# Ledger of designs, part 90: designed miniproteins, single chains, continued (3)

Each design is a single chain, and the fold is of that chain. pLDDT is the mean over its residues in the fold that is shown.

## One batch from the design tools (miniprotein)

Design m11111
Fold by ESMFold2-Fast:
Structure m11111 (fold): chain A 58 residues (1-58)
Amino acid sequence: METVSLKGLSDEQKLEVLRTLDPHTPEETARNVPESFQLPITGLDAEKRAKVRELAGQ
C-alpha cells in the first residue's frame, strides 16, 4: 500500500493534502492529524498521487 507522511507539515499544508483527496475536509481534521499518520494514496489517479507527494515534500 502506497502512503504519504504528513510529518513536518503546517496545519494549512496538511489541509491542502487532505483536500486533494476530499475537498470537503474540515480544518479541524487537518489540525488533529498526528505526526505518525500515514495517508493512504493507493487507488488515487496518477495526477492526485503526484500532487499529494509534491505537497508533502516527497
Scores: mean pLDDT 77

Design m11112
Fold by ESMFold2-Fast:
Structure m11112 (fold): chain A 62 residues (1-62)
Amino acid sequence: MEKAREVAREISEKLGIPEEIVLEILKEVSTFSEEGQKNAAEEIEKETGIPKEKILEAIKSM
């Protein structure tokens, strides 16, 4: 959870959306297949510049 909150804050700052909404999105993504989680992390990296490995770690911590 702590790792997910840190990443959600960074995404929130980069995209200008509320941190709580980002957390909800990450939690939804955590229910996807491994391939789906990887694809989502790559898209977030593309939009925010946050490394996909860090995003995946946050998703897996949900």
Scores: mean pLDDT 81

Design m11113
Fold by ESMFold2-Fast:
Structure m11113 (fold): chain A 72 residues (1-72)
Amino acid sequence: MTDRDRQFGRLFIQMIQAYRDNDWTRYRQLADQMGLSDQQIRVIFNQIKDFMATFDMTMDQVIDYYQRMYDN
């Protein structure tokens, strides 16, 4: 995994954590840092919801999964 992928992953994990915590101010700030549009954010979170449903995962387990993936 590249340094760029790791930096993106860290911001993405923080954004998922903000979403879990209903901290919409932090979520928006992180999304802006990542250069994501509202439409791109919706697509990403729909994919996360699909992933959670497919593997019967909680949001905390999704966060742990991405942390392990990007900490490689």
Scores: mean pLDDT 76

Design m11114
Fold by ESMFold2-Fast:
Structure m11114 (fold): chain A 85 residues (1-85)
Amino acid sequence: MQERWRALVLSITRTLREIIDSMSLEELRELFEGIVDTLRAAGMPEELVRRIEEIMREELELLEEGKISKAEFVERFEAAALELV
C-alpha cells in the first residue's frame, strides 16, 4: 500500500464531506470527472484509477436511485477506495 494514495483518497473524501450536501447530482458528476483527472495527474496507476472510477460510477448510480444517502455515498466510496490503495 502506498501511503501517498491513502492520504490523497482521505483528502478527497474530507473535501466531499464538506461540500456534498450543497451539491446537485449533476454537479457531483462533474466533480467526479475532476477527481479522476486529479488522480491521473498525481501519477496514480491507470488500473487503480479505472477501479476507483468504477466504484464512483456504481455508488453514484445507487445515490441517483435513492438507495443510499449522500453521507453513505462518501463513506462507501472511501472504504472501497482505501481497500484498493
Scores: mean pLDDT 82

Design m11115
Fold by ESMFold2-Fast:
Structure m11115 (fold): chain A 67 residues (1-67)
Amino acid sequence: SSAMAARAQEAAGILEGKEAAKLIFEGKEAKITVDMSPAAQKEAEKLIEEGKKLGEEKRKEEEEKEK
């Protein structure tokens, strides 16, 4: 059915968004692409925001280690 196909595409988009956010958080990807589904963009944005907060804390620890 069209509804099931739409759900499958949305789920795939969410997984794509999670993978993109992981790569961005790890510094391997630069940006969220405009071609991502809205679900993928939302998920990536959420994970990037969470990862950015954790990354700032880790970065401060690394900066102290470098001193």
Scores: mean pLDDT 63

Design m11116
Fold by ESMFold2-Fast:
Structure m11116 (fold): chain A 90 residues (1-90)
Amino acid sequence: MPSLVEKIEELLKEMQKLIKEAKEAVEQKDLEKAEEIILEIQKKLEEIGEYIEKLVELGKFKEAQKMAKKVHEQVQELQEVEAKLIELKE
């Protein structure tokens, strides 16, 4: 069975792909598609958050910090996409 770290890394890989797809949808002005993809990303972020919390509960602070850093980088990219989506709605 995959470890908590392996589960988080799999979800991060899926989220990176979805962020790229959301960025492309925003560039094409497909607002409905961009919003659907963003909702899917939010669900994956919730799952990642649960796994990071479990790592902290297990005392695996180094692994939790490493995963949190990767999440932070992806969330910053997502926030740029969300900002562009809001700009297109104005």
Scores: mean pLDDT 85

Design m11117
Fold by ESMFold2-Fast:
Structure m11117 (fold): chain A 87 residues (1-87)
Amino acid sequence: SSKTFTVHVTAPAAELIEQLEEGAKVDPRVTSFTREGDTGTLTVREDDGSVATAVITPAEEGSVWTITVENPTEEERAAPAEATWNV
């Protein structure tokens, strides 16, 4: 099964995508990073073999992260599907 989280972030999508691109260069868990227009997509493989994909898109105020976790943990399944991060 999978679970999708939506995180509203006050920082602009372009700024977050730049930060993710830099992080992807040094994190061995990152399996892919792509930037297409104003959207960034990051895929990571966790130590247990599960896969998480984050898609960053622009919003009217800031950006939205859509994070899909394959085979979520029990804690992740119970966690709220929406959050807001002030950065």
Scores: mean pLDDT 78

Design m11118
Fold by ESMFold2-Fast:
Structure m11118 (fold): chain A 95 residues (1-95)
Amino acid sequence: MTEFAKKNLEKELKYVKDFIEKYRDEFAPSLKDEDIPDVLEGFKALLENTPGEEVKRAKAEYFFLLADTSLSLKERLKRMIEIFLNLGKALREKR
């Protein structure tokens, strides 16, 4: 992995964190401050293509979510955050 790729990942994680902190009341009002690090860890694991059954499962759930045309943008964002949160928590419990 190049230094440029690492800096891009950090920038994307910062953007997602700021977006969640600013707009969570609109799409994920039940999300707690303590949950944000787990959401970011789950998102990072998907972006880095981290090996593991939990990551494969989360990717499948994420792709099915993207294919579901019945969901509003708000509901889709909420479910996406839940997928990342669940993945982050599962990865934390393994360490």
Scores: mean pLDDT 74

Design m11119
Fold by ESMFold2-Fast:
Formats: C-alpha cells, sequence, structure tokens
Structure m11119 (fold): chain A 118 residues (1-118)
C-alpha cells in the first residue's frame, strides 16, 4: 500500500543516516560482523549477531516492515557490541555516544510514521 511504501522509505532514510554517522565516526565494528579469526569467541558470547549490513539486507528483502521492528534490530545491534566489548573500551564508549544520536534519529522517524498512520 501507499502507507507501507512511505514507511519503508522512512526506514531506509533512517538507516542511511545511521550508516553515515557510523562512517563519519569510524565505528567500523557496527558496519560488519567481527572477523571470527580475530574474535573467535564472538559467536559464543553473541548468539544473534547483527550489523548495519545485516539490517540493510533485511530492510531491502522486506523482512523488516515496521519502524518498531527496525528500532528493535538497531537496539539489539548496540546491545551486542556493549555486551562483547569491555565497558572501559574505546569501542564501548564510542558506541554509547553514537547510541544517543541514533535514538534521536529513530525518534524523529517514529514521529514521521505516526503522521502517516494518523
Amino acid sequence: SEKEEKIQEIIKESLEEIEKEIEERNLYWLLNLPDLSIYPNYSDIIPNPISVNSIRKRVENGEIKSIEEFKEEVEQMFNNILTFFDEDSYQARATKELQKKVEEIIRKSEEKVKEILE
């Protein structure tokens, strides 16, 4: 439907803005899954690995259809990184700062979706 198409465009725009923030901050561990040759224990600690590239694929394939599903996947991606890296690490600290910005991006996207559904 027209509303579903508009919601998909909002999700895609949100993902593009998040990806741009990650690239500008050089937070490459969020773009792709960790190299298992460097981090062989990653799969033992993180049973559901998520990256921006995996989210993009699921958005493009129509597996993520709502802003709520998109938000949950993004939040789980951040939680995975914050679980895997030590709290005092640069990776954890930089990820937390990005998380604040991403929460703002998603909030604005949620408001746009709400306007379409009203």
Scores: mean pLDDT 87

Design m11120
Fold by ESMFold2-Fast:
Structure m11120 (fold): chain A 84 residues (1-84)
Amino acid sequence: AELAEAQAQREANLKEAENNYKEAAALDSDGAKSLYDDGMKQVNDGTAQMQKQSELLGAWAGAQGLGSLAQLMKNYAEKKKAEK
């Protein structure tokens, strides 16, 4: 049950991060791509490290990392909108 919940949250956060990335990329394609690619690498590296302890910890680390990336991409899009 807990693992399925963590995986569902991870997938939801991934979709939000992808949607926020698409919005940011429409405003600044190169900057948004660089930020998203670096963020995804950090999420994947952190998830792999925690997964060595347990599958459940890896799934929750991935969910939290993707949630942070979604917020980062949203903030980046808002910053680019403010720059006009």
Scores: mean pLDDT 86

Design m11121
Fold by ESMFold2-Fast:
Structure m11121 (fold): chain A 103 residues (1-103)
Amino acid sequence: EVKEPIVIPLPNGGQVIFYNTDLSEEDQLALAEALAATLGDAGSLTLTFTDKNGNESTVLLRGPGTAPVTEEQLQAAVATVESFPGVARVDEAAARRNLAALQ
């Protein structure tokens, strides 16, 4: 059974959407802010990650800009998500496929 998506509006006019996440509200807000800072004026990025309990979660960032996400920004975003204590691993291969599909 899927949890309802959680939408966090960003001060810069973008939004971060969490699907099927067990992250705390504090971690959700902190991660949303960190991703916004990492991606700047870039458009959209989808990351799928596994938490420490083995649950698969997806985070979608819709940034205020339309610039394509760079490889450096993708790596920084993956590192940012993996830095959170509730996160075990990001599916970097899926993130790269999603980035390629948007270009």
Scores: mean pLDDT 75

Design m11122
Fold by ESMFold2-Fast:
Structure m11122 (fold): chain A 60 residues (1-60)
Amino acid sequence: SAAHLAALQELGEQLLSGKISVEEAVARAAELGIDTSALAAAKSAAEAFQVIAEQVRRLR
C-alpha cells in the first residue's frame, strides 16, 4: 500500500542516517504489519537499508 511504501522509505532514510537502530526499525515495521523476517536478519544498518530498498521496489 502507499502507506507501507511511505513508511518503509522513511525507515530506510532513518537507518541510513543513523537515527534509528535495526531493532527499532524492525519494531516499527512490525507495528505496521510489514513482514520483518529479512529486516531482522540484517547484520548492519547498511544491510537493513538494502532490505528496505528491495521491499520498496516490490511494492511499486
Scores: mean pLDDT 76

Design m11123
Fold by ESMFold2-Fast:
Structure m11123 (fold): chain A 62 residues (1-62)
Amino acid sequence: MSKAQEEVGKLSLEALETIRKLNDAAAAGTPDQAREYRQQKLEASVEAAEKSAEILRKARRE
């Protein structure tokens, strides 16, 4: 349980860092690039949520 919570916490911090970098890139880029970065932010958020759910599911199995 504690190990799974630590992994989820790490994923959350990594996702926030990725989103901040994408926000900076979007602000500096063209409208087409900004649209692409918005899509990447959404995908990163979904992926982090899915991985967190999987980690918690595996922890419950053990």
Scores: mean pLDDT 78

Design m11124
Fold by ESMFold2-Fast:
Structure m11124 (fold): chain A 80 residues (1-80)
Amino acid sequence: LEKEKQEVIEALKEKIEEFEEYAKKNPELKEIYEEMVNLYKEAIEKIKAAKTMEELRKIQVELQEKLAELLQKIGDKVLS
């Protein structure tokens, strides 16, 4: 569990750095990228508190669903 939690946390930290850079480079999408960064930060805190593998998986699924919604907003804004 701890090894799996650390692996996921490291991956999410890399995504935070990536999207913080995207927010700096794309002012029109800054708000959406900042929302994505906040989702990753919240997910890291939830993962730290997870006591089972099932909780860890549930957190990852919830994160993926919320990220998909934000990615759709980016697509809508670019196409509009």
Scores: mean pLDDT 78

Design m11125
Fold by ESMFold2-Fast:
Structure m11125 (fold): chain A 80 residues (1-80)
Amino acid sequence: GPRYLHVVQSPDGESRVRPLSRETAERLLKEFGLPLPGPGETAVRVEIPVDENTVEVFVLVLDADGRVRASSKPVLRPRP
């Protein structure tokens, strides 16, 4: 089946990778206007800190070979 991942990148630090539930990932894909991943594909939410109050967020759908099949436009979001 498809995989769902959350990746948090820091400009000055380590990347953190965490699994997402199918329900959360499908909501995010719909929010960002992306198609649902097919068998063997991976949906990835990427979060990059901009400053202490703001993150840049975008979503990718990777095919079975890890190539980008679809990508959202990046958006700025408040940091929790």
Scores: mean pLDDT 80

Design m11126
Fold by ESMFold2-Fast:
Structure m11126 (fold): chain A 91 residues (1-91)
Amino acid sequence: MTLTVTTLPSGTVVFTGKNEQPVEMVLVAASVDTGELLPRVTAPVGKEVVLTASVRTEAPQTFVATAVGVDPATGKIVDSALVQRGTASPP
Protein backbone atom coordinates (compact mmCIF):
# COMPACT_ATOMS: atom_id res chain seq x y z
CA MET A 1 0.00 0.00 0.00
CA THR A 2 1.34 3.42 -1.02
CA LEU A 3 0.06 6.43 0.97
CA THR A 4 0.88 10.02 -0.06
CA VAL A 5 -0.13 13.46 1.24
CA THR A 6 -0.73 16.71 -0.66
CA THR A 7 -1.84 20.12 0.66
CA LEU A 8 -3.99 22.09 -1.79
CA PRO A 9 -3.81 25.91 -2.15
CA SER A 10 -7.23 26.02 -0.41
CA GLY A 11 -5.58 24.66 2.77
CA THR A 12 -7.25 21.25 2.31
CA VAL A 13 -5.10 18.16 2.96
CA VAL A 14 -5.54 15.16 0.61
CA PHE A 15 -4.35 11.67 1.58
CA THR A 16 -4.11 9.36 -1.46
CA GLY A 17 -3.87 5.60 -0.96
CA LYS A 18 -3.03 3.12 -3.75
CA ASN A 19 -3.76 -0.50 -2.86
CA GLU A 20 -1.13 -2.81 -4.41
CA GLN A 21 -1.88 -5.55 -1.82
CA PRO A 22 -3.99 -8.71 -2.40
CA VAL A 23 -6.45 -7.64 0.37
CA GLU A 24 -8.68 -4.62 0.99
CA MET A 25 -6.93 -1.79 2.85
CA VAL A 26 -8.60 0.67 5.24
CA LEU A 27 -7.39 4.27 5.14
CA VAL A 28 -7.85 6.07 8.49
CA ALA A 29 -7.08 9.62 9.60
CA ALA A 30 -7.35 11.58 12.83
CA SER A 31 -6.87 15.17 13.99
CA VAL A 32 -3.84 15.43 16.28
CA ASP A 33 -5.32 18.62 17.79
CA THR A 34 -8.91 17.45 18.53
CA GLY A 35 -8.64 13.63 18.43
CA GLU A 36 -11.50 13.56 15.87
CA LEU A 37 -11.51 10.50 13.60
CA LEU A 38 -12.34 11.20 9.95
CA PRO A 39 -14.68 8.72 8.20
CA ARG A 40 -12.55 5.73 7.12
CA VAL A 41 -12.19 4.84 3.43
CA THR A 42 -11.82 1.28 2.11
CA ALA A 43 -9.40 0.76 -0.79
CA PRO A 44 -10.32 -2.34 -2.83
CA VAL A 45 -7.54 -4.48 -4.35
CA GLY A 46 -5.79 -2.58 -7.17
CA LYS A 47 -7.70 0.68 -6.58
CA GLU A 48 -6.75 4.21 -5.53
CA VAL A 49 -8.78 6.13 -2.91
CA VAL A 50 -8.69 9.61 -1.41
CA LEU A 51 -9.35 10.83 2.14
CA THR A 52 -9.78 14.63 2.40
CA ALA A 53 -9.25 16.69 5.57
CA SER A 54 -10.54 20.30 5.74
CA VAL A 55 -11.01 22.78 8.57
CA ARG A 56 -13.58 25.59 8.80
CA THR A 57 -12.39 26.87 12.20
CA GLU A 58 -10.06 29.86 12.79
CA ALA A 59 -7.10 27.61 13.65
CA PRO A 60 -5.10 25.18 11.47
CA GLN A 61 -5.34 21.47 12.35
CA THR A 62 -2.79 18.70 11.84
CA PHE A 63 -4.08 15.34 10.57
CA VAL A 64 -2.27 12.00 10.60
CA ALA A 65 -3.23 9.12 8.33
CA THR A 66 -2.28 5.48 7.87
CA ALA A 67 -3.68 2.42 6.10
CA VAL A 68 -3.98 -1.14 7.35
CA GLY A 69 -5.01 -4.42 5.70
CA VAL A 70 -5.97 -7.63 7.49
CA ASP A 71 -6.23 -11.11 5.95
CA PRO A 72 -9.84 -12.17 6.78
CA ALA A 73 -8.83 -15.87 6.83
CA THR A 74 -6.07 -15.48 9.48
CA GLY A 75 -6.78 -12.11 11.19
CA LYS A 76 -3.12 -11.23 10.57
CA ILE A 77 -2.03 -7.77 9.44
CA VAL A 78 -0.95 -8.07 5.77
CA ASP A 79 0.36 -4.53 5.29
CA SER A 80 0.41 -1.08 6.91
CA ALA A 81 1.28 2.22 5.26
CA LEU A 82 3.84 4.60 6.75
CA VAL A 83 2.09 7.33 8.74
CA GLN A 84 1.55 10.51 6.70
CA ARG A 85 1.01 13.95 8.26
CA GLY A 86 -0.56 17.12 6.85
CA THR A 87 -1.70 20.45 8.27
CA ALA A 88 -5.03 21.81 7.00
CA SER A 89 -5.47 25.59 7.11
CA PRO A 90 -8.71 27.53 7.56
CA PRO A 91 -10.25 29.13 4.44
Scores: mean pLDDT 78

Design m11127
Fold by ESMFold2-Fast:
Structure m11127 (fold): chain A 63 residues (1-63)
Amino acid sequence: SLPPVPKTRPMSDAEQQKFIEELRAKGLNPSLEAFKATYSELDYEAVQERLAQLAQRAEQLRG
C-alpha cells in the first residue's frame, strides 16, 4: 500500500532561526499561537520541542 501523504513538513533550522528572530524583533515571545499564525501546516510538535531545547540552552548560558 502507498504511504499516507504527510500533512505537514518539519521546519528547517534556518526557518526556526528566522521565526525566532522575527518574533524577537517584534518584541514577542516565541509561542505556538504566534507560530501557527506565521507558519500554517508545519510540524508544530517539532517546533515546540525545538523551542524547549532553545529555552534550556538559554538557561544553561545564564547559569
Scores: mean pLDDT 58

Design m11128
Fold by ESMFold2-Fast:
Structure m11128 (fold): chain A 76 residues (1-76)
Amino acid sequence: VDAAIAATRAIGEHVRRIEKLWEEAEKNKDNPEKVKKLYEDAITHAEAIRAHPNGAARGAQLEAEFKKKLEEVKKK
């Protein structure tokens, strides 16, 4: 069904954005403030994935993962 295909495509776009944010965070390890902001953006995209019909489990997993990473950076 068209709605399911559109949701799958939207999830893919959010995943690609999270991958880009992750790469930027890895390149900016020496700047904790920038890394925090990048992880916050990744959490926002993970929340968007969770809102899609077939994205709930994947989105929740990514959200939890990046929230954990964000807390680790805050301690540095």
Scores: mean pLDDT 79

Design m11129
Fold by ESMFold2-Fast:
Formats: C-alpha cells, sequence, structure tokens
Structure m11129 (fold): chain A 113 residues (1-113)
C-alpha cells in the first residue's frame, strides 16, 4: 500500500539523517546534545507518521514543512557544537539532498495513489 511505502520512506530518511549527523558531529556531541538530536528525530518521525495517517494532511507541502523545520533545528545544534563553517556547509548540503530525495519519492507515491 502507499501508506506502507510512505512509512518505509520516513524510516529510511530518519536513518539517513541520523547517519549524516553521526558522520559530521558524532565525535563532538555532548550527551545532552545527542539526546536533543534524538528528540528532534523522534518528533519528526511522529509528525510525518501523522501526515501519512491523515489523508487531508498528506500533501507534499506538509512533508516539506516538517523536514525544513527538522533540518533548521539540526543545523542550529550543529552550529553550537562546531565552529567549522565548512563542516556545517557540508552537513547542510547532505541533509538538503536527503530531503530532496525523500520529497521526490513522496511526490511519485502521492501521484500513484
Amino acid sequence: SVKEELLKLVEETIEKIKEIINKYLGDKLTLEQAEEIVNILLETYEKLKELIEDPSKNTLENFKKILDETIKKLIEIAKKVSDDEELIKKLSKELEKVKEEFLKKVEKLLKES
């Protein structure tokens, strides 16, 4: 079903974001900062799941808004963790790429529903 494919995409996307964060920031995070990131990702998962379960809210625009806010929050934490502007730029670029790939797959699935 489209709902099962969307849930799988959400889970894969959260895991990709987690891997990217760990790649750039894993060795630099305090326990408190790591917990804050986990909480952001859990909230993102729940919000995306709610969109999938509510047909009236299951729009590409709503998925984009949630991921835009998630990336914004993650970059704000990254800037507190590291003064390396080039590292932050690379992190931001990889997170934006994951978002773009997710939204393209969501758009395709929503057109097939």
Scores: mean pLDDT 88

Design m11130
Fold by ESMFold2-Fast:
Structure m11130 (fold): chain A 81 residues (1-81)
Amino acid sequence: KSKEVLEQRLKSIPEIVIDFAKTYGIDEELREKLMEVLGLKEEELEEYLVPELSPETKENIEALIEEAAEEKKELEEKLKE
């Protein structure tokens, strides 16, 4: 398969998570996790910070980050092959 397809998918993973952050907001804890797990810059996430986040929304975003991290790792491994 084309390396370009894998690279495009890898780029789209952060965009999906950012879209959720833009729609629902993120707390400081989720920002740290996004930076650590997906390698996003603090600058990119600062705009989406909210003082309080619904526990339900936080749980959903955390699950999305974990899934995104797993997919990112898998795609990075495939790109090295």
Scores: mean pLDDT 75

Design m11131
Fold by ESMFold2-Fast:
Structure m11131 (fold): chain A 83 residues (1-83)
Amino acid sequence: MEVKEKAIEELERYAKESRELAEEARRLGDVGAATINYAAAHENRLLAEEVRKSEGDEEVAKKAVEDGRKALEIARQAHEEAL
């Protein structure tokens, strides 16, 4: 199902971006921003797994992507405040 596959790709992209932001924050010595971004990366990985386990429910996929996007936005904001 295309919707499910695209949702998984989107969530994995969010997880990758959050992980990269976390690693950058860690290099800068911002433990708080690093922690928030690692948490967002982990959350998006779990949401991707939830979508994979679904029976192709489009509403589950849509909600997971929205939740993952919000987690990434919080992570990005934390990183910007660290600069």
Scores: mean pLDDT 80

Design m11132
Fold by ESMFold2-Fast:
Structure m11132 (fold): chain A 95 residues (1-95)
Amino acid sequence: SAEEHEELVKQAEEELKELEKKAKEIKERVRASKLSKEIQDKVIAFIDDEVATAKALVEEAKTGSVAEAKNALDTLKNLKDNLEKLVDLMVKRLE
């Protein structure tokens, strides 16, 4: 329904705001870390790319189906919950 779609998009937009806040905090910690500048730059680029992809997914969901809005919400929740772990894995791969 149109009401279901609107509510899912609204929830996805709120998850995106939380993701952006979390990404900013993680990027600040990366810059304050003892990691090399090269590793810091690669990790920050990774975080920025993940956030950019999430933003694009939310924008697509606004004009998409209910199923696309559900997928966007689920993807944003998963990314928010796992962003710290993904960053930790990226750092380990670059060391």
Scores: mean pLDDT 89

Design m11133
Fold by ESMFold2-Fast:
Structure m11133 (fold): chain A 84 residues (1-84)
Amino acid sequence: KAEEARKKALSENPEEVLEAKEYVEDEDVEVRVAVGRAAAEKIYSENPEVAEAAREVAELGMESEDPRVREAVRKAIGEMHDKL
């Protein structure tokens, strides 16, 4: 389940990335963390539609009530920025 959610968030299809939004509030913390981190990795995508969809998913992760999800998303964004 976590790998499936992550795969959608890492997709090159913006519609599949947006579908990953449903996993941000999943009952399994591993699923929530995995999708949040994957979306954060795609916010700098060369495809502007994918980047926009990924930002929407990452923003939901940053607004999560679970501090583990918020921390994972913030850390992933920082790691991606450091690789630029």
Scores: mean pLDDT 76

Design m11134
Fold by ESMFold2-Fast:
Structure m11134 (fold): chain A 66 residues (1-66)
Amino acid sequence: AAPITPEQAAEALARSVQALKDAHGLTDEEAREVIRRGARALQASGKLTPEQAEEAYEKAMELAGV
């Protein structure tokens, strides 16, 4: 599969977290954990390097407001 950009990963993770907040009322701590796990999964699958996963994690937290 083609690699994704950190920006694409961050946007996807932020949208997923926003949907979960809207549906289930996630706390900021729970939202950060979802983003962290998503970024790690992308790193583990080889879609992001460790540096790109860290960038995606930070950007996703900013976009999600957590």
Scores: mean pLDDT 83

Design m11135
Fold by ESMFold2-Fast:
Structure m11135 (fold): chain A 100 residues (1-100)
Amino acid sequence: MSLDQIRQQLLDISRQFESLGDMDGHYIARTSASYVDNAQTAIQNGDTISVQQVRTVLYGQYVISQRRSQDPSLSDRQRTLYRQLASLIQQAIDRIDSLT
């Protein structure tokens, strides 16, 4: 999957979190989409420092999303969305690594 396709799916997940009233999930998904866009620009410009910074931030978002996917205080639907969010962030990291 391309970085643009991953970004669009992150924005879709962000809207789903918003519809559930999960503003943390909405924020993580939306900011992850923004970081994917920043990674594309940094790769095009050969800015390896910015690529590594974005990769580090995305990994942090991945860890939070994985933790939330296992949170028993959240609904089954919220946990499913966090699992999908973590998967998309991991796919973004893998794609960035393949392009650098």
Scores: mean pLDDT 90

Design m11136
Fold by ESMFold2-Fast:
Structure m11136 (fold): chain A 76 residues (1-76)
Amino acid sequence: SKEELKERIARLREEVDRLIDEAKKQGNPEALSLAREARRDIGTAELLLESGQYDVAREVLDHAEELIEKARKLLA
């Protein structure tokens, strides 16, 4: 649903902002790059959601979550 995707976008945006801060603190450029790419994907998903492209928005958010997971593993 649209509301489910909005909630997912809000949650992932908060997580990616925390990862960007952590990557900067640790001086990890690979994690920073992944987190920034995830943030761009989240922005794309917001635009897709506004245009009613829910399936594509979900796929983009799935990709953002994969990037977030990779960044988390580098910062562990």
Scores: mean pLDDT 89

Design m11137
Fold by ESMFold2-Fast:
Structure m11137 (fold): chain A 62 residues (1-62)
Amino acid sequence: SAALAEVYREQLERARAAAEETRREGERMDKIDPEKGAELYARAQALEQSARLLEEARERLE
């Protein structure tokens, strides 16, 4: 469905943006609170993984 593909595209864009933002926040926090920095890096990795899965799902819909 074209409508479903559009929803996946928007979710993918948001996931990628969130991952990038979270990774940058992790870089800042790593100098202040390494434990919080590590947590943010893990969250960024999870968001990047979600983005990959969304892209794969979108490709199946085409």
Scores: mean pLDDT 82

Design m11138
Fold by ESMFold2-Fast:
Structure m11138 (fold): chain A 112 residues (1-112)
Amino acid sequence: ILERIEELIREVEEDESIPEAVKTDLLNAALLIRSLYEEGAPEEFIRGGVDVLERIIRAYREGLLSDEEVSRFISRLREVMIAYREGAPEEEVLERIREIGRELEEAVRRGR
């Protein structure tokens, strides 16, 4: 999982097509996920966060998400990550990640 996080960070940093504001949001989210992984957060939670972030990046590159939609999904993902760090139950944050994933899938379908 750490290799996937590091690859995401590299891909985003090197992608000249991503606007700076969106790039900053993506990098901050990836770095937060990496910090939580290093702090011993549950692997399922970390994988869920990485999966959502990878799907956001893919959909954005394919033109299926606007800059505003990307920022909203990243903001929600970061809120879940911060909630976990602040002591939210694992079951609750996993369900919130799944909810973000479902809404992301719906947004991607609308963008087609």
Scores: mean pLDDT 81

Design m11139
Fold by ESMFold2-Fast:
Structure m11139 (fold): chain A 70 residues (1-70)
Amino acid sequence: MKERVLKNLDIAAEILADDPELQAQVEKIRADLAAGKLSADEAAERLADLMGQAPQAKQDAFLARAAAAE
């Protein structure tokens, strides 16, 4: 579970590399998860909400890469 969320955070960080505000939020989710401030489920929910704020093309890229990584 936690490893899957970390992998999805890595994918999101790569896709959002050109959006410093969204990437900063990805890194905050990662840091909070690592510090035990978020559960894996909470981190996954926050990442989903964050990706919903991204342009559609980036959302599609994230979903495709997350599916391919499994």
Scores: mean pLDDT 80

Design m11140
Fold by ESMFold2-Fast:
Structure m11140 (fold): chain A 60 residues (1-60)
Amino acid sequence: SRRKKVEELVNNAPLTTSIMLLRAAGLSTGEIARLYGVSSATISSAIKKAKEDVKKKKAE
């Protein structure tokens, strides 16, 4: 289901890191969403959550 795919995306730290690297390389959220077969909102949420989670673990 969609929820299961979203859970895998947000819980898969290496995959989320790859998404963030693609964003840094200049790809839009929409382009990354197409590559992973998910919605742009899902990619945006995954990036945001990953950044906040890393920041929390690093410095709280």
Scores: mean pLDDT 68

Design m11141
Fold by ESMFold2-Fast:
Structure m11141 (fold): chain A 62 residues (1-62)
Amino acid sequence: DVVERLREALEAGDLEAIERAAKELLTQVTDPAALREAIRLLEEAPPSPVVAAILAALRGQL
């Protein structure tokens, strides 16, 4: 589950893993509930241009 991998990456503080999981969310997650959870998790992520761009794109998919 991409959302679970994102959660694990956030807990580890691994920015590369966070960015990788976030990119996968754009292509794999179409379920509204999973998209909302992913958006919530990414809002807790460290500031990153990549994360900010993906967050905006995910919000657009809702």
Scores: mean pLDDT 77

Design m11142
Fold by ESMFold2-Fast:
Structure m11142 (fold): chain A 85 residues (1-85)
Amino acid sequence: SDRRVRAAKLNTYAAGRAIERMLEEGVPASELPGLPPRKISDEELDKLAQEGMERLERAVAEGRVEVHYATDANGVKVVTSIRLK
């Protein structure tokens, strides 16, 4: 369960970073960026995932992006790509 929760949080963080890069930094739409090579603590990941979720929900609500999902090997729904509308 903890591993699945962590994987979902990492996915949400990556989605939030993709939104930041596309909408705030002006980079072209792309697949989810790679996660940073440094180890992220559970506490830091909780904060980053929360911020990422807020960015993702806002962008979807504003009609700016389309979000694509897939089910991973553990049955968890994950964001695979984000596209500008």
Scores: mean pLDDT 70

Design m11143
Fold by ESMFold2-Fast:
Structure m11143 (fold): chain A 107 residues (1-107)
Amino acid sequence: MFDEEGYEKLLKEVKEGNLKRAKSEEVKEMLEEIFKEIEEERANYSKDPEKSSLKLAALSTIELILLENEDVELAREYLEKLKNAKTVEELRKLLEELTKLLKEILK
């Protein structure tokens, strides 16, 4: 379920916290690009909630991966894959790949 007020507060807290955790200007710039994509998907949520939910989950996973490994090129690769995903099936496959990557990084 989408809680708009709770989501806005969470986004602000996560954005501020993650920007403080960024160790380089390149990581910070990539985080700002991810936050912009999150805001755009949130604005379009009502048009296709299933697609937007999957894109938001993928964007949040890319953000977490970037904060853990600081690999800007990997984050950019996945952001481009996400932008090119047209179907719910492509988005689910991408989210599964991102979730697997995050689990490997957190080991």
Scores: mean pLDDT 78

Design m11144
Fold by ESMFold2-Fast:
Structure m11144 (fold): chain A 68 residues (1-68)
Amino acid sequence: EAPEARIPAPVPDPALAAEYAAELGAIATELQARLDAGEITEEEFLAELEAASRRLAEEARARAAALA
C-alpha cells in the first residue's frame, strides 16, 4: 500500500523510488522513537532525517550510474 506522501527519486525507476521512500520512512520512525524517548533533540532529529534523505538519494544515483 502506497503512502500518501511521495518522495521523488533521483532516478526515474519507480521501484527504486518506492524502496527509497520505505527506507526513509523506517529511518524517520526510528528517529521519532528516539526523540520521544529524549535520546536526541528535535534539531538532531531533523538533521539526521535530512542527512539520511540525502544519503539515500546519493546512493540511488550511484546505483543508477553503476548500472549504466
Scores: mean pLDDT 72

Design m11145
Fold by ESMFold2-Fast:
Structure m11145 (fold): chain A 95 residues (1-95)
Amino acid sequence: SMQEEIRALYRQIEEGITEELLERLAELGAEQLLKYLPKELEPEVREAMREMARHIGKAYEALKAGKLEEAEAHNEKGLAAVEPLVELARKNLEK
């Protein structure tokens, strides 16, 4: 089930963020957003989630290197990539 997969991913985060973990997080995030968005937006949703995952990975590597400012910049870019789609999904829930 999705909840079992999410639990497995959270355990992997504690062991370290890998490229495979980031890809799985992007896929799960896309599937969650697509429950509340038109199917026509699927390519945009999947690409936005992959972009967010890339920035999460870069933020993690920056944190490991002690580069807090670089980590914050990547976190902000990752959130910005998905914010318009998250807002659209939220508006669709209210209709």
Scores: mean pLDDT 79

